Designed miniproteins, single chains. Designs and how they scored, part 73

Each design is a single chain, and the fold is of that chain. pLDDT is the mean over its residues in the fold that is shown.

## One batch from the design tools (miniprotein)

Design m2524
Fold by ESMFold2-Fast:
Structure m2524 (fold): chain A 87 residues (1-87)
Amino acid sequence: MELTPEEEAALREAIERGERKAVQLYLDGKTDEANRVAEMVKKLREGTLSDEEVDELADLLGFTPEQRELIRRGVAALKERGEPLKL
């Protein structure tokens, strides 16, 4: 299934916001939480993030239900193609 421009944009925004959140948590001394967010961002790029992890990341980053659904669909598309999202 082809990754739509809206799904790709949602994935890229989630990656960028997740990376910024991980850095913030690290600077706040929350190393375990920072490592968890960094792991989820890596899985998001690789299309290996589970539906439960999408919900966890979306809640953490304050995504709307509509943005969450775009991210979920984008992850599914990346899983089907077997290639990570490239910059």
Scores: mean pLDDT 83

Design m2525
Fold by ESMFold2-Fast:
Parts: structure tokens; C-alpha cells; sequence
Structure m2525 (fold): chain A 83 residues (1-83)
């Protein structure tokens, strides 16, 4: 039970990092806005859901939330370095 919950949490964090890294790649290559990066995270989450029907929706939703928080943090750091 606890081991399975920890494995689910690790998977969720892994998915969050994949979403975050892909959004950051888009930001670095295209200069995409925060809104466009949020849309990319939403698209990736939808794709993950479709390709992995065994995954719980709540875990995908948590991964999206983590990815968006990481993205907001990085954009804040970049803004602070530029000013």
C-alpha cells in the first residue's frame, strides 16, 4: 500500500518533470509566452492520459499542477535575472 503510493508519487513527479522540461524547451526555442507554455502542458497531459489509460486522472492532474508551479518559478527567476 505505502510502497505502491510512493511508486505512484514518483511516477507523478516524473510526468511533471517531462511536462516541465518540454514546456521549457518550447520557451527557450520559440520564446513562447506563459499562456502558450500552459497550453503545451495541457496538451502533453491530454496525450499522456490517452496513451496511458491505466494512470489515475488525479495523478495526471497533480503532475500538471507541479509542472506549472515549476514553470512559474523558472520564469520568475529568469525575469529577476533580466532586471
Amino acid sequence: SRKENLERLRLTFSLAMEMYNRAMELHREKGASREELYEEIERLAEKIREENPELEQEDIDLAKKIAKMLLDTELWVEERRAA
Scores: mean pLDDT 85

Design m2526
Fold by ESMFold2-Fast:
Structure m2526 (fold): chain A 77 residues (1-77)
Amino acid sequence: AAARAEGERLAEEVQKRSDEARKLINDPEKREEGLKLLQESGDEMAAAAKASPEYGRVYRELFGRRVLEEMARQAAA
């Protein structure tokens, strides 16, 4: 129960961070900052996903989104 609740809370926090990073990436002057935030969050998300199956589901969804945003940044640079 506690592990699942923690996983859900982590997923919610990661979703918020992902949304914030996405806003920064969509801002031409903040794109590099947003991408860096997304990259740093990726490592933390991967570790959390490995520890929690519930979080792994959210990580998979966020990871796909991150890849698309990374490609967009590379194309826009």
Scores: mean pLDDT 66

Design m2527
Fold by ESMFold2-Fast:
Structure m2527 (fold): chain A 61 residues (1-61)
Amino acid sequence: MKKLLGTLGLQKAIEAGAEEGAQKASDGARNGDKKLAEEGIEKAEELGADEGAALMREGLK
């Protein structure tokens, strides 16, 4: 279930134009690198993808 929230968050972030942040968050999540994933989520928030970032952060829990 948590992976579904992460996937939905990535899709929403890309839709909002935060592709750089979404890619970084995806790479961090795949590698188990929570710091890299959080950096990607933060970048997506900076680009205005607040909903996508929130869903990605929920998927990391």
Scores: mean pLDDT 75

Design m2528
Fold by ESMFold2-Fast:
Structure m2528 (fold): chain A 103 residues (1-103)
Amino acid sequence: PTQAAALAYEAYRILLEEGFDEETALEFAKLLYELVLDASRTGEEALAELAEAFRSEGLTAEKVAEIVSRAAARLPRDPAEREALAAEFEKLFAEYERKKKEE
């Protein structure tokens, strides 16, 4: 779970750097996190599902693969740093879910 959450947080940051809005970046990171935790999915299946979910936002399968690859490259080797990134993602996810529930 920690590695999946850290990966999701780095993907979220990359989407913001690319100019995507907060909601799109968080929904992408959330789906990536869920797909990484689903051990029944292959990497190709997960990337295809992400691309289909965000096709209307202009994300192609190639761009999704690029973002996920860049996120993986940004993952720190130190487990404590990965735990810190995972905690940031969990905080953002909780705040986002709270706002969605109220609206």
Scores: mean pLDDT 77

Design m2529
Fold by ESMFold2-Fast:
Structure m2529 (fold): chain A 63 residues (1-63)
Amino acid sequence: NAVEEGIKEAEKLAASAADKRGAAAYGGSSRWQGLETLKEGGSEEEAAKNAIEGGRKAAELMK
């Protein structure tokens, strides 16, 4: 589904970060953001966007 695809994309972006330790932590955060969006009544598309953006921003900070 869209959420799982978004989480995979976010994990891939986080994994590309220079610090693999930081990338692992951010991968978990992205999953949480996506799932929380769904729990609060957000759409799958919204959850996927939140997961991707969260992972992308986290990876950029750790770069």
Scores: mean pLDDT 61

Design m2530
Fold by ESMFold2-Fast:
Structure m2530 (fold): chain A 102 residues (1-102)
Amino acid sequence: MIRVALRADGPPEGVAEAMRVLFEGARELLLAAGAELVVLAPADRAEEVGRLVRAAGAEAGVRVTAVDESADIPAAEMPLDRLDQAEAARLLMEALIAEARA
């Protein structure tokens, strides 16, 4: 199973909305790859972010794990303020290609 890691900073509601945009743009890609999405969040917000991203993943049918940013996992940044469906799909495709090459 492929793991795609994203580093999410910012308020929990912003992260949850970014996750919805990601799934709108790339849900089919994640499902076809059998991928698990790993979200790294600041320690002080990890539980709240984790709850929100797991809920978004459950609605999309995608497996989501949330971890503290202290986890030693290479992760792409999630651009919360400018993320649209096309950019989300491109970022996840690049992450899946990178994981497949590793």
Scores: mean pLDDT 70

Design m2531
Fold by ESMFold2-Fast:
Structure m2531 (fold): chain A 67 residues (1-67)
Amino acid sequence: SAELERKARALARAARYGVEVDPVVLRVVMHDTGMSEEEVRELARLWAEDEEEGVRAALELLRRRGL
């Protein structure tokens, strides 16, 4: 759905911002999603290398965790 895709893109962007710019955002993403720091860093890496791969990873995570 378009809503899920928007959430996935927002999650991937927030993960990258939290890893690269603001550690407070990193902690918020971890808390809201239940992801470990390693998982957030991996999502950030995927998004930075290939935005569509990052979105796919975020979509799978959202579906798997019921977010």
Scores: mean pLDDT 85

Design m2532
Fold by ESMFold2-Fast:
Structure m2532 (fold): chain A 68 residues (1-68)
Amino acid sequence: SAALEQEIADLDRRRQQVEEEYRILLDLQQRYDSISPSNSLPYRFLADMARRLAEELRARAEALRASL
């Protein structure tokens, strides 16, 4: 249905946005880790959360595609 197609498109767009944020957080984690390992911990945590969110959004979009 058109409604499901729109939901899939919205999930894909959000996933791409979160993946971009994840890459930025990985770069920050690497940068701070080179200064002090303890300074990288917050960015490592945030990067892990972003990665998991992107995986969840991908899985939800795939489940909706399977129902079409």
Scores: mean pLDDT 80

Design m2533
Fold by ESMFold2-Fast:
Structure m2533 (fold): chain A 85 residues (1-85)
Amino acid sequence: MKERRDKIIELVEKYLKEKGLTWDSITLDEAYDIAYEVLKELYGEEEVAKLTRPQALQALFDILSDGAPVEKYKYDEEKRKKALE
């Protein structure tokens, strides 16, 4: 479980670096695509096929927030609160 979180963080940073993107400059469509591809590699196509792109992005955020250092994910948690308003 904790190992999955670390793998997700590594994969997200790898995809962002390969595409020359940052989480703050990424478009919503690009964020969905990255979340879908990252989760697809970790859970497989069958599990990810059950999720919509927004659900995949939410799952990524939930895993990154669960047990993650507050400093690294504080902005994501505040972004989530804003998006829910």
Scores: mean pLDDT 63

Design m2534
Fold by ESMFold2-Fast:
Structure m2534 (fold): chain A 60 residues (1-60)
Amino acid sequence: SKEEQLKEIFKEMMKKSKERDKHIEELRNAGASPAEIERVKRAMDIELMQWSIEQLDKIK
């Protein structure tokens, strides 16, 4: 169903966000600067957002 498709997309978004957060935390623990962390975070977020927005828009 449409709701099941939305739940699956949401789960994938959450999974990818978790992976991003873990990677950012590892960079922070390795002593990366705030500017470096922000750059990597934005790049990863853009890729995730492009995929997620397209999937969600098709279902709306």
Scores: mean pLDDT 82

Design m2535
Fold by ESMFold2-Fast:
Structure m2535 (fold): chain A 86 residues (1-86)
Amino acid sequence: ARELLEAARRLAEAVAAGDVEAAEAEAERLAELAKKEPEAARLLNEEVSRALLAAKEELEKASEEEQRQLAAELVRAGVEAVERRL
């Protein structure tokens, strides 16, 4: 579970930084870890989806750069929520 959550955090950081190569590498790692830990991946998806729905209006008003920063914050919030449940 920790490796999956760390990969999600690193993906969020790369997205926020606009680092496409790092984001692709972390996304690939996250996908492989999700296959090995499907329950943790499901919980992460549930919490991130919940955070995205709560921030929908903010995302719709945001610029592309602000959307990247907000998306990264929402992923981190989802990771923290999963850590509290595990």
Scores: mean pLDDT 79

Design m2536
Fold by ESMFold2-Fast:
Structure m2536 (fold): chain A 58 residues (1-58)
Amino acid sequence: DSLSKKLLDQSNDLLNRSDELWRQSMELSAKGDYDGSMRLGRESALLYSQSHLLSLQS
């Protein structure tokens, strides 16, 4: 099913981007930039949620 594969690929892309932003958020927190850390952490969580929704459709 081409649609299921496309949704799975998109889900994996969003998950990878979420993981990258989460890592950057942790690095900012380690440097004492809590505002930047929270901003990236929130965006990471949003992408993770979008990935999860796509995985339910695949």
Scores: mean pLDDT 84

Design m2537
Fold by ESMFold2-Fast:
Structure m2537 (fold): chain A 97 residues (1-97)
Amino acid sequence: SREEDIRRGVLQIGSLSGLLYIKAGVLKLIGDDKEAEELLERGRRLDRAGRLARELGLDVPDEAFEILRTLAHNGKSLSTEEQVELALRLLELLEAA
Protein backbone atom coordinates (compact mmCIF):
# COMPACT_ATOMS: atom_id res chain seq x y z
CA SER A 1 0.00 0.00 0.00
CA ARG A 2 1.03 3.66 -0.38
CA GLU A 3 0.95 4.05 3.44
CA GLU A 4 3.22 1.00 3.94
CA ASP A 5 5.69 2.17 1.26
CA ILE A 6 5.88 5.64 2.88
CA ARG A 7 6.43 4.09 6.34
CA ARG A 8 9.15 1.72 5.05
CA GLY A 9 10.84 4.48 3.02
CA VAL A 10 10.92 6.74 6.11
CA LEU A 11 12.40 3.89 8.18
CA GLN A 12 15.12 3.37 5.53
CA ILE A 13 15.91 7.13 5.59
CA GLY A 14 16.29 6.86 9.40
CA SER A 15 18.73 3.96 8.93
CA LEU A 16 20.74 6.05 6.43
CA SER A 17 20.95 9.11 8.73
CA GLY A 18 22.04 6.83 11.60
CA LEU A 19 24.78 5.36 9.40
CA LEU A 20 25.98 8.87 8.42
CA TYR A 21 26.16 9.91 12.12
CA ILE A 22 28.20 6.76 12.94
CA LYS A 23 30.60 7.46 10.03
CA ALA A 24 30.91 11.10 11.14
CA GLY A 25 31.80 9.95 14.68
CA VAL A 26 34.57 7.71 13.32
CA LEU A 27 35.95 10.52 11.11
CA LYS A 28 35.97 12.90 14.10
CA LEU A 29 37.95 10.35 16.15
CA ILE A 30 40.68 10.16 13.44
CA GLY A 31 40.79 13.99 13.10
CA ASP A 32 38.92 14.39 9.79
CA ASP A 33 36.67 17.14 11.19
CA LYS A 34 35.68 18.63 7.79
CA GLU A 35 34.41 15.32 6.37
CA ALA A 36 32.67 14.57 9.71
CA GLU A 37 30.84 17.95 9.60
CA GLU A 38 29.69 17.29 6.00
CA LEU A 39 28.23 13.89 6.99
CA LEU A 40 26.50 15.39 10.07
CA GLU A 41 24.90 18.03 7.80
CA ARG A 42 23.70 15.33 5.37
CA GLY A 43 22.30 13.29 8.28
CA ARG A 44 20.34 16.29 9.57
CA ARG A 45 18.93 16.88 6.06
CA LEU A 46 17.84 13.22 5.85
CA ASP A 47 16.14 13.52 9.27
CA ARG A 48 14.24 16.56 7.91
CA ALA A 49 13.15 14.59 4.82
CA GLY A 50 11.80 11.77 7.01
CA ARG A 51 9.93 14.22 9.27
CA LEU A 52 8.32 16.06 6.33
CA ALA A 53 7.30 12.76 4.68
CA ARG A 54 5.63 11.67 7.95
CA GLU A 55 3.86 15.05 8.32
CA LEU A 56 2.47 14.93 4.74
CA GLY A 57 1.55 11.21 4.90
CA LEU A 58 -0.71 10.29 1.97
CA ASP A 59 -0.45 13.91 0.68
CA VAL A 60 3.19 13.27 -0.34
CA PRO A 61 3.59 14.35 -4.03
CA ASP A 62 3.77 11.46 -6.54
CA GLU A 63 7.42 12.20 -7.50
CA ALA A 64 8.40 12.16 -3.81
CA PHE A 65 6.41 8.93 -3.30
CA GLU A 66 8.41 7.25 -6.12
CA ILE A 67 11.62 7.95 -4.16
CA LEU A 68 10.09 6.64 -0.89
CA ARG A 69 8.91 3.49 -2.72
CA THR A 70 12.40 2.99 -4.24
CA LEU A 71 14.04 3.26 -0.79
CA ALA A 72 11.37 0.93 0.69
CA HIS A 73 11.85 -1.86 -1.91
CA ASN A 74 15.26 -1.39 -3.62
CA GLY A 75 17.43 0.09 -0.84
CA LYS A 76 19.61 -3.05 -0.63
CA SER A 77 20.34 -3.00 -4.41
CA LEU A 78 21.50 0.66 -4.26
CA SER A 79 24.78 1.90 -2.77
CA THR A 80 24.60 3.95 0.45
CA GLU A 81 25.70 7.02 -1.57
CA GLU A 82 22.90 6.49 -4.15
CA GLN A 83 20.32 6.11 -1.35
CA VAL A 84 21.57 9.31 0.38
CA GLU A 85 21.32 11.26 -2.92
CA LEU A 86 17.74 9.99 -3.44
CA ALA A 87 16.81 11.05 0.12
CA LEU A 88 18.30 14.53 -0.46
CA ARG A 89 16.30 14.82 -3.70
CA LEU A 90 13.22 13.76 -1.71
CA LEU A 91 13.87 16.64 0.74
CA GLU A 92 13.90 19.18 -2.14
CA LEU A 93 10.54 17.85 -3.43
CA LEU A 94 8.95 17.86 0.05
CA GLU A 95 10.13 21.43 0.83
CA ALA A 96 8.61 22.59 -2.49
CA ALA A 97 5.24 21.04 -1.55
Scores: mean pLDDT 88

Design m2538
Fold by ESMFold2-Fast:
Structure m2538 (fold): chain A 89 residues (1-89)
Amino acid sequence: LASKQDVISQLIQNAKELFNQYAPDGQIDLAEFKVFATDLLADLGEEPTEQKINALFKLADKDGDGSIDYEEFISLLNLLYDALNPSAL
């Protein structure tokens, strides 16, 4: 199995293709994000709780408009990568 940091790194490298998979219309809504976040948390070996999913959505939705664009999506992945750094936690 890849490390948690390697999982996020792969998502960042394939971010445009991944974003288009969940948001072919150019925006990820909360329902689409729940699918993504559930899969992500499972890949990280984490339990996909409502609290974790809502926290991730809040981190991504910088504009507070209830949707996630590509720039916000990339920012979320980078924040998760940094949070999994051994020197941070």
Scores: mean pLDDT 75

Design m2539
Fold by ESMFold2-Fast:
Structure m2539 (fold): chain A 60 residues (1-60)
Amino acid sequence: AFSPEAAALIARAGAEKDRAVAAELLGRALRADPSAAGALIRAGRRLAEGASPAEAVADL
């Protein structure tokens, strides 16, 4: 499970229209909860590969 701060940042990232803003929010979530790094890095890779922010965070 994510920390409450990381969970809030992930929810905000999924609601973003701008991929760069979503990626920054996922980076902030990673800094807030490094124990979840694998899942957050995978979400960031999906964004880089062209997924929407909502699609990238769907499995988090």
Scores: mean pLDDT 81

Design m2540
Fold by ESMFold2-Fast:
Parts: sequence; structure tokens; C-alpha cells
Structure m2540 (fold): chain A 70 residues (1-70)
Amino acid sequence: MTTLRYSFRDRDDAVAGAPGIVNEAEKLISTKGPINVELGGRGALDTLRALGEYLKTELGASKVTVRELP
């Protein structure tokens, strides 16, 4: 199964990156089937959780992992 990994410096970085991640995930799901997504960031946990929920519920990602970076 394909795994996408993204890391963000802060909340603004996560918000700015979200559209690109959505587009990449949608393309890969339609081409290769279900994917895993790993999202990491500093001070962006709520934003990344919201993005992860969207990827799982709306795009059909199999597993989404969200983690706070130290």
C-alpha cells in the first residue's frame, strides 16, 4: 500500500500545504487504490487532524496518522 508522508513547520505551513496534499491523495487513490497518509507538524495538531479526517472520510484514505513534532 502506498504511504504519503508530509511534515510542516507550523500551522500556516500546514494550511498552505493542505490543497496540494488533497490533490495528490485524490490522484493516488484513483490511480493506485487506497493509501496511507502520515501528517506531522509543530503547533498544527488540530489543523492536521481536520485535514486527516477529510482525507479519510471524503477521499477514502485507508489510514491517516497525525503526530505532533517535537
Scores: mean pLDDT 80

Design m2541
Fold by ESMFold2-Fast:
Structure m2541 (fold): chain A 105 residues (1-105)
Amino acid sequence: SMRERVQRLLDEYGRLMAQLLERMRAAGIPQELIDRFQRASEALLRALREAIKAGKVTPELFERLRALVDEVRRMIDENVPVTLARVEALIATLEDLTAEAEAAL
């Protein structure tokens, strides 16, 4: 079902985001930016939970979430440097996805 597909993707998201967070700390990313990243990630998870409850996870929202997960996996697997610009871009992507999930309600 869509709910099971989304749950599997969220489980992978959680594991990858935990790894990315440790890499941000190791790369010397400022704590203020790490806090913004964590808040953006938490906001996305809240919006997705509400969309799942409402049966409002669109194929488009699912594909965007999958693309984010695939990009983070690629960054980890290819050992892409964690830079301020990349963290800012990830925060923007998380905020855009949150807005998309909220708009679907």
Scores: mean pLDDT 87

Design m2542
Fold by ESMFold2-Fast:
Structure m2542 (fold): chain A 94 residues (1-94)
Amino acid sequence: KENIINALKFAIDVAKKSGIPELAEEVIKQANEALKAVENGDYETAIKHLEKLLETLRKMLEEARKKGAPESVIRDLEVAIQAVEYAIKELKEK
């Protein structure tokens, strides 16, 4: 649970620093819903929100690349995407 919570907190932090406020709000919403579901042991709902979070992070990465965001922002988004993908895999296998 701690690793998933840390991945979600990192995704929120990265989204806030992305400079894409419209997508950042959706990331924060999906991450908070996933956090609540994990804390309640509702892994099916957690996976659903993590999958939506993953889609939004991928869109955010595409927009960051199109806008010529700093390499640090692009790298942080890629790391956040990998962390969320791993969290989904871990929850589905357990």
Scores: mean pLDDT 83

Design m2543
Fold by ESMFold2-Fast:
Structure m2543 (fold): chain A 92 residues (1-92)
Amino acid sequence: EYEETELDKEYRILLTLYALFTDKDISEKLKEAYLKAIVEKMGLSEEEAKKLRDATVNKEVLKELLEELKKKAEELGDKKLVEEIDELLKEL
């Protein structure tokens, strides 16, 4: 199996946060379980974990995280990832 890049991992996390932000049918308990799994799997600090949690309820925080990843993708020449992030940003 191919090794995932750092950008691929970050993008999958942001896609999860986007889904948690947009899905009105997901319970708070289920959102908490997803966030806990991400934090534990990625070894995130309390501050980083708080920013991810905020992104599930705050559109501006989610946009900041998407824009930061887009900038990294642009710097590395990942045009496909830039285009995918742009589409998510347009829906927010």
Scores: mean pLDDT 75

Design m2544
Fold by ESMFold2-Fast:
Order: sequence, then structure tokens, then C-alpha cells
Structure m2544 (fold): chain A 96 residues (1-96)
Amino acid sequence: SEEEFKNAVKAAIDVLEKALELVKSGAPRSEIARQLVAAHLVLTAADYLAPEEKREGIEKLRKLVDEAGRAVDNGDYETAIKLLEEAIKEAKKLLE
């Protein structure tokens, strides 16, 4: 349902905002990685629940989170912050 999809997207925003806070604070890679795994799990649920018109937005969001994870793995926290901020922005658009 649309409500279940919106609830999944809201959960993804909360998880991504926590990941952003961890990256900004210079938290250990392992802690950031656990939070990004949580984001992927919630986004998998959102993708399953997505109506057709929202699927492209979910795909873009998942790609941004994957790129942020790669930036974290490379120690590029500045790029990770930018990608997570864009991911949160794209997730909020899915609630419109």
C-alpha cells in the first residue's frame, strides 16, 4: 500500500540521517558500515513496496547509498557526506 511504502521511506530517512551523523562525527568505519547495512535492508523493503511511479526514485536512492558505502570504505568521508545528503533529499522527494 502507499502508506506502507511511505512508512518504509520514512524509516530509510531516519537510518540515513543516523549514518550521516556517524560520518560527520568521524565514527569508526565498522559502526558506519552497520548503519549503511540497516539502510540497505530498509530500502529493499521500500523497493518491494514501491508503486511503479516511485521505482526510478528508489533505484536512484539505492545507488546513492551504494556509492556512499564505497566512499566510506575508501576513507573519503567528505564524498560520503555529500552522497548521504543527496540520498536523504531523494528519499524526501519520494514522500511527495
Scores: mean pLDDT 88

Design m2545
Fold by ESMFold2-Fast:
Structure m2545 (fold): chain A 66 residues (1-66)
Amino acid sequence: MEEIRNILVEAGILSEAEANALSSLEVLVLRYAVQHDVSAADLAKALGLSRSTASRILRALREARA
């Protein structure tokens, strides 16, 4: 769980406070989205984020696994 929060903070997408505010369920949804090639639009809908924020999150998490 902490790994996803740290990646988003280091990528400049979320502040430390914003990353710590993510629920365990939201972190699991992010993990699922990266593993199952979920679109930025679908992730934005699921988490109530803007599509641009969802796109930046998916890019940062996918790059961290390269």
Scores: mean pLDDT 77

Design m2546
Fold by ESMFold2-Fast:
Structure m2546 (fold): chain A 81 residues (1-81)
Amino acid sequence: MIKELEERLKKLLAKDEDSIEALFLKVELIKLYEENGDYEKALKLKAEMYKQAAESYKRMGNEEEAKKYKEIAEELYKKAA
């Protein structure tokens, strides 16, 4: 199951589509990683989502929110290491 969802997410991202389906798959994968005890994978995927959110806020000119989300992503990457 997890590997099938990972491959599906990879295909969606390869099409350069940040679709609601890709977001749903990321959330589901995080839950499955946590249930399976793969906390490092869950943290890394969470960090990627927060990094993407930071880039979106930066594009919108909201530097305060962008900085906040970037810092959350960096802390999650640090915990995953």
Scores: mean pLDDT 77

Design m2547
Fold by ESMFold2-Fast:
Structure m2547 (fold): chain A 147 residues (1-147)
Amino acid sequence: MEEELERKRQEVKEKAQKAIDVVNKFNTASNDIIDRAIKGAERLAELYPEIAEKAQEAVDMLKKARDDLNKKTQEAIDLLNKGAEDPENFDEYLQKAKELIKEATKDLIDTLNKAGELVPELRDFFQAAADEIKAVSEEALKEIDKL
């Protein structure tokens, strides 16, 4: 019985660490994708003064979405760290962390789609970024589900 409790504590700590690694990988990949989207919009604003205002509005939206992503992924990491110290409730913390990844993914895709509506010249470029965000999110959720 004591051995089972210690084993469960160790197992939960290992699962929490693996889940945190997955969240960090998701955050890094998503930040890279959004940074490329921002740079594309900034470049278009420099080359075409007639659309510079709309391109800058898209940049501002994407920067805000990046900040919101970083906040939600940090919240997910904080929940997983709490779950590591609370083995009996770990599955609840893991589910909440998964929900934050899903919400962050949806918010990023919605923002990229709105940016494409503002700057039709970058619509396909922002759609490709949204598709990459979706793929990275689906892979992260699959890796967490294997834990």
Scores: mean pLDDT 91

Design m2548
Fold by ESMFold2-Fast:
Structure m2548 (fold): chain A 99 residues (1-99)
Amino acid sequence: MLPKLTEEEKKYFDEKYEKVVKQMTELGKNFDFKGARELLLKMLKEIEKKFPENREAALRATAIALRGIGAFEQAYLDTIKNSSEEELKELEEKVKKKL
């Protein structure tokens, strides 16, 4: 029903994907669940405002959000795997304080 994205608009989503994945990876390393949520919500709102009522844009925004969550999760798990018991305790305390 809605117009499909142009090639230039698709490039916008590719660039947004790379930026969001990079930022989500950094947030995941730092157990920043609040920052991750705020980043994804801001990104979804910006895309909705830029491409109102565009189904392809909404689906692409959702795909970026899901990939960003995956990048956060991978960085979070890698940090757990590579951290000492003392470092993990500090990260757990930081998570509880930010929730």
Scores: mean pLDDT 82

Design m2549
Fold by ESMFold2-Fast:
Structure m2549 (fold): chain A 109 residues (1-109)
Amino acid sequence: MSPEEGRRLGEEAALKLASPDPAEAREGGRLAAELGRSPGPEAGRAAVRAAGMGIASPYPIGAGQGAYAAGVASRSPDPVVSAGGRKAAEGGIADPNPVARAGALAGLA
């Protein structure tokens, strides 16, 4: 995956995670988690940004999916991506939304 492709997919994931449509939000979560598993640091950084936007979503599916993607990114071999993902997942655990908390815990496992 090129850095440009990683950025484009990250922007797509963020927009989908903010969607009120559960199917779109789940697709956004899949894209963000896939980027978080990518070996490229640019893809991992895009995943952390998209995950943060998802956690901030007023829609439960987007929040849960974003929190899960943050947990996935916390396992990145890149220390910046790993730290960013862990911080975002901790935000999900602290969130009053139980779906975001459950997503973060699942992603960290």
Scores: mean pLDDT 81

Design m2550
Fold by ESMFold2-Fast:
Structure m2550 (fold): chain A 87 residues (1-87)
Amino acid sequence: SKAEEVRELGRETAERLRALGASEETVEEVLRAAEVAAEGIESGDVAKAVGGVLRLLGIAEDLRLQGQEEAAEVVREAARRIAKLAL
């Protein structure tokens, strides 16, 4: 299902972030945002699915502002892929 694909993208993104030295707090925030998007897809709640994607974009911007450009790009790519599945 699309929701399962979103959850898998969340897990893959989390592993990449850990490899890049991102904090566990950031990893947990990404996993939660992906779960919100997946729940939105499963329930047909477009606003919830969009909310998950927007949260990922916010996390990416925070990482960019912290100077973590590669981690920010990883999260932006995840948001783009999740948006294609959700919308």
Scores: mean pLDDT 89

Design m2551
Fold by ESMFold2-Fast:
Structure m2551 (fold): chain A 55 residues (1-55)
Amino acid sequence: SMDDLRAEIDRLEGILGELDAQLADPSLSEEEKAALRTARDVIEGQVAALRAQVA
């Protein structure tokens, strides 16, 4: 349903916020930053795909 799609978008946007907060940590290694950026890119793509379904 549209409500389920919106709930999933909200959930994924929450995860993006958490990843952005983690990426703000200056103590992270380059490997840790690369892993977090990869995860963020995947989730950002999922949000874009879901938004296309509700538009």
Scores: mean pLDDT 87

Design m2552
Fold by ESMFold2-Fast:
Structure m2552 (fold): chain A 73 residues (1-73)
Amino acid sequence: SKKAIESFKKEVGKGIESHVEARYGKKVELSEEQKEELTEKLLKIAKGNLENITEEDFIKLDEEALKLYEKEK
């Protein structure tokens, strides 16, 4: 549902930095624009059904977030 997608978007945006820290042991600080971009990539994969998103998609997103942070340093 539309509400589930909005809730997921908010959760992913808040969780990206925490997931990267938990997975890679590095504290990253992403802009709201970067968090939005990464979340939109997951939503594009979902195509309205959050069950379409795999664990591998989340891992890929965490890797992209880390690379964005390292590039901006």
Scores: mean pLDDT 73

Design m2553
Fold by ESMFold2-Fast:
Structure m2553 (fold): chain A 91 residues (1-91)
Amino acid sequence: SAMAKRAQAQAEVDAFVDAVEAELRARVAEIKARITDPRQLLQAVAQELGDAYAAVAKHVARLGEELPEFQNELLEAAVDRLNAAVADALA
């Protein structure tokens, strides 16, 4: 059913985003410890965030292929989580 497919896609995206978020938090912490120049720090963090967005977008596109109306909702929620994780890690 469409509900079952939506639930499955949500669970798979959530599991993937959990892993990506954990890696992003760890990488931002490493960057903060290693880079003291604010401009270089922000550039390095922006690159990691961009790579995370690309990975999530590809994963959502693959899992949401049969749910095009839900694909954007999954992507927006994932992007919000990654933005919040980076903001928190940078604080």
Scores: mean pLDDT 83

Design m2554
Fold by ESMFold2-Fast:
Structure m2554 (fold): chain A 85 residues (1-85)
Amino acid sequence: MPSGSERQQAGLIRGILMAMYDYIVDMVRRKAPLSEVQEQLDMAQDMAKQLKEYAKKTLSPETYKETDEYIDSLLQQMQQLVQQH
């Protein structure tokens, strides 16, 4: 097996995006300026695109599909959270 299982790679991808989500949650809760919250959302969207490309190269088609759907779901949650600000 290559260093790290496919499950570990998928977990890393999800962990990165979840950390970005938690940061946006913190910013919204402390009422950071909308411009700063939007900048973090834009960075999360860019990172998600990069993570999807990485996932496509490193994961099986089945695990990639699940990871891609998870990323899209989390991005939608981030967008809704920013809109609530």
Scores: mean pLDDT 83

Design m2555
Fold by ESMFold2-Fast:
Structure m2555 (fold): chain A 65 residues (1-65)
Amino acid sequence: MLTVDQAVDLAMKIRKEDPEAAKIIEEEIEKKGSLTPKQFQELLRRLKEEGVLSEEIAAEVEKLE
């Protein structure tokens, strides 16, 4: 399970390296007010399955599984 610090670090990396994925994550946070580390990890898994993530970010998500 992703820690809060790991979720923050990964979110910042996504914002820098994959702006499209960052926008989707920001929209989910706006809709829900916040994401728990578990909800964030579930969202990242969904985006990976949809093929939305860059290769670099998808590799980071695979390391969390």
Scores: mean pLDDT 76

Design m2556
Fold by ESMFold2-Fast:
Structure m2556 (fold): chain A 74 residues (1-74)
Amino acid sequence: SMAEELKAEVLAEVRAELDRAFGADSPEAAERYALFEKALDELVATMEANNASEEEVRSALETMRGIALQEVRA
């Protein structure tokens, strides 16, 4: 789905920024990535369980992308 594609893009972008901030393969980057991945998975699952539209899921993913990138880049 388009939502799954966007989710993959968000995860890849956040991972790249974490690697930039902490260094590739750092335990800190890996831990933060794992927590973010889990949070994103839980968000999508919860929204789908509540019959959220694909547009609502995409909007939530775009919001999470913005927040995560701003926090890593700060």
Scores: mean pLDDT 83

Design m2557
Fold by ESMFold2-Fast:
Structure m2557 (fold): chain A 80 residues (1-80)
Amino acid sequence: MKTIKVKKGEKATITVPESDVPIGAIYVVDENGNVVAKAEGGSRTITLENVTKSGKYTVIARDEDGNVVAELEVEVIVEE
């Protein structure tokens, strides 16, 4: 699990590992299974805007055919 520390209201940027196949989309899923962020177009990075609360997230990268190629658990810690 990767830990990211941010100040309240700041952005958290998550980078997924390199894949042997092109990434088509990245999704960030919260602890309740809600998709809170999505990035398309082959980027390995996704940004969470205006982070105000600490939480655990699952980051899922899919190839152009929709297959899961990377999965990363991330803990975001908000510092006051």
Scores: mean pLDDT 78

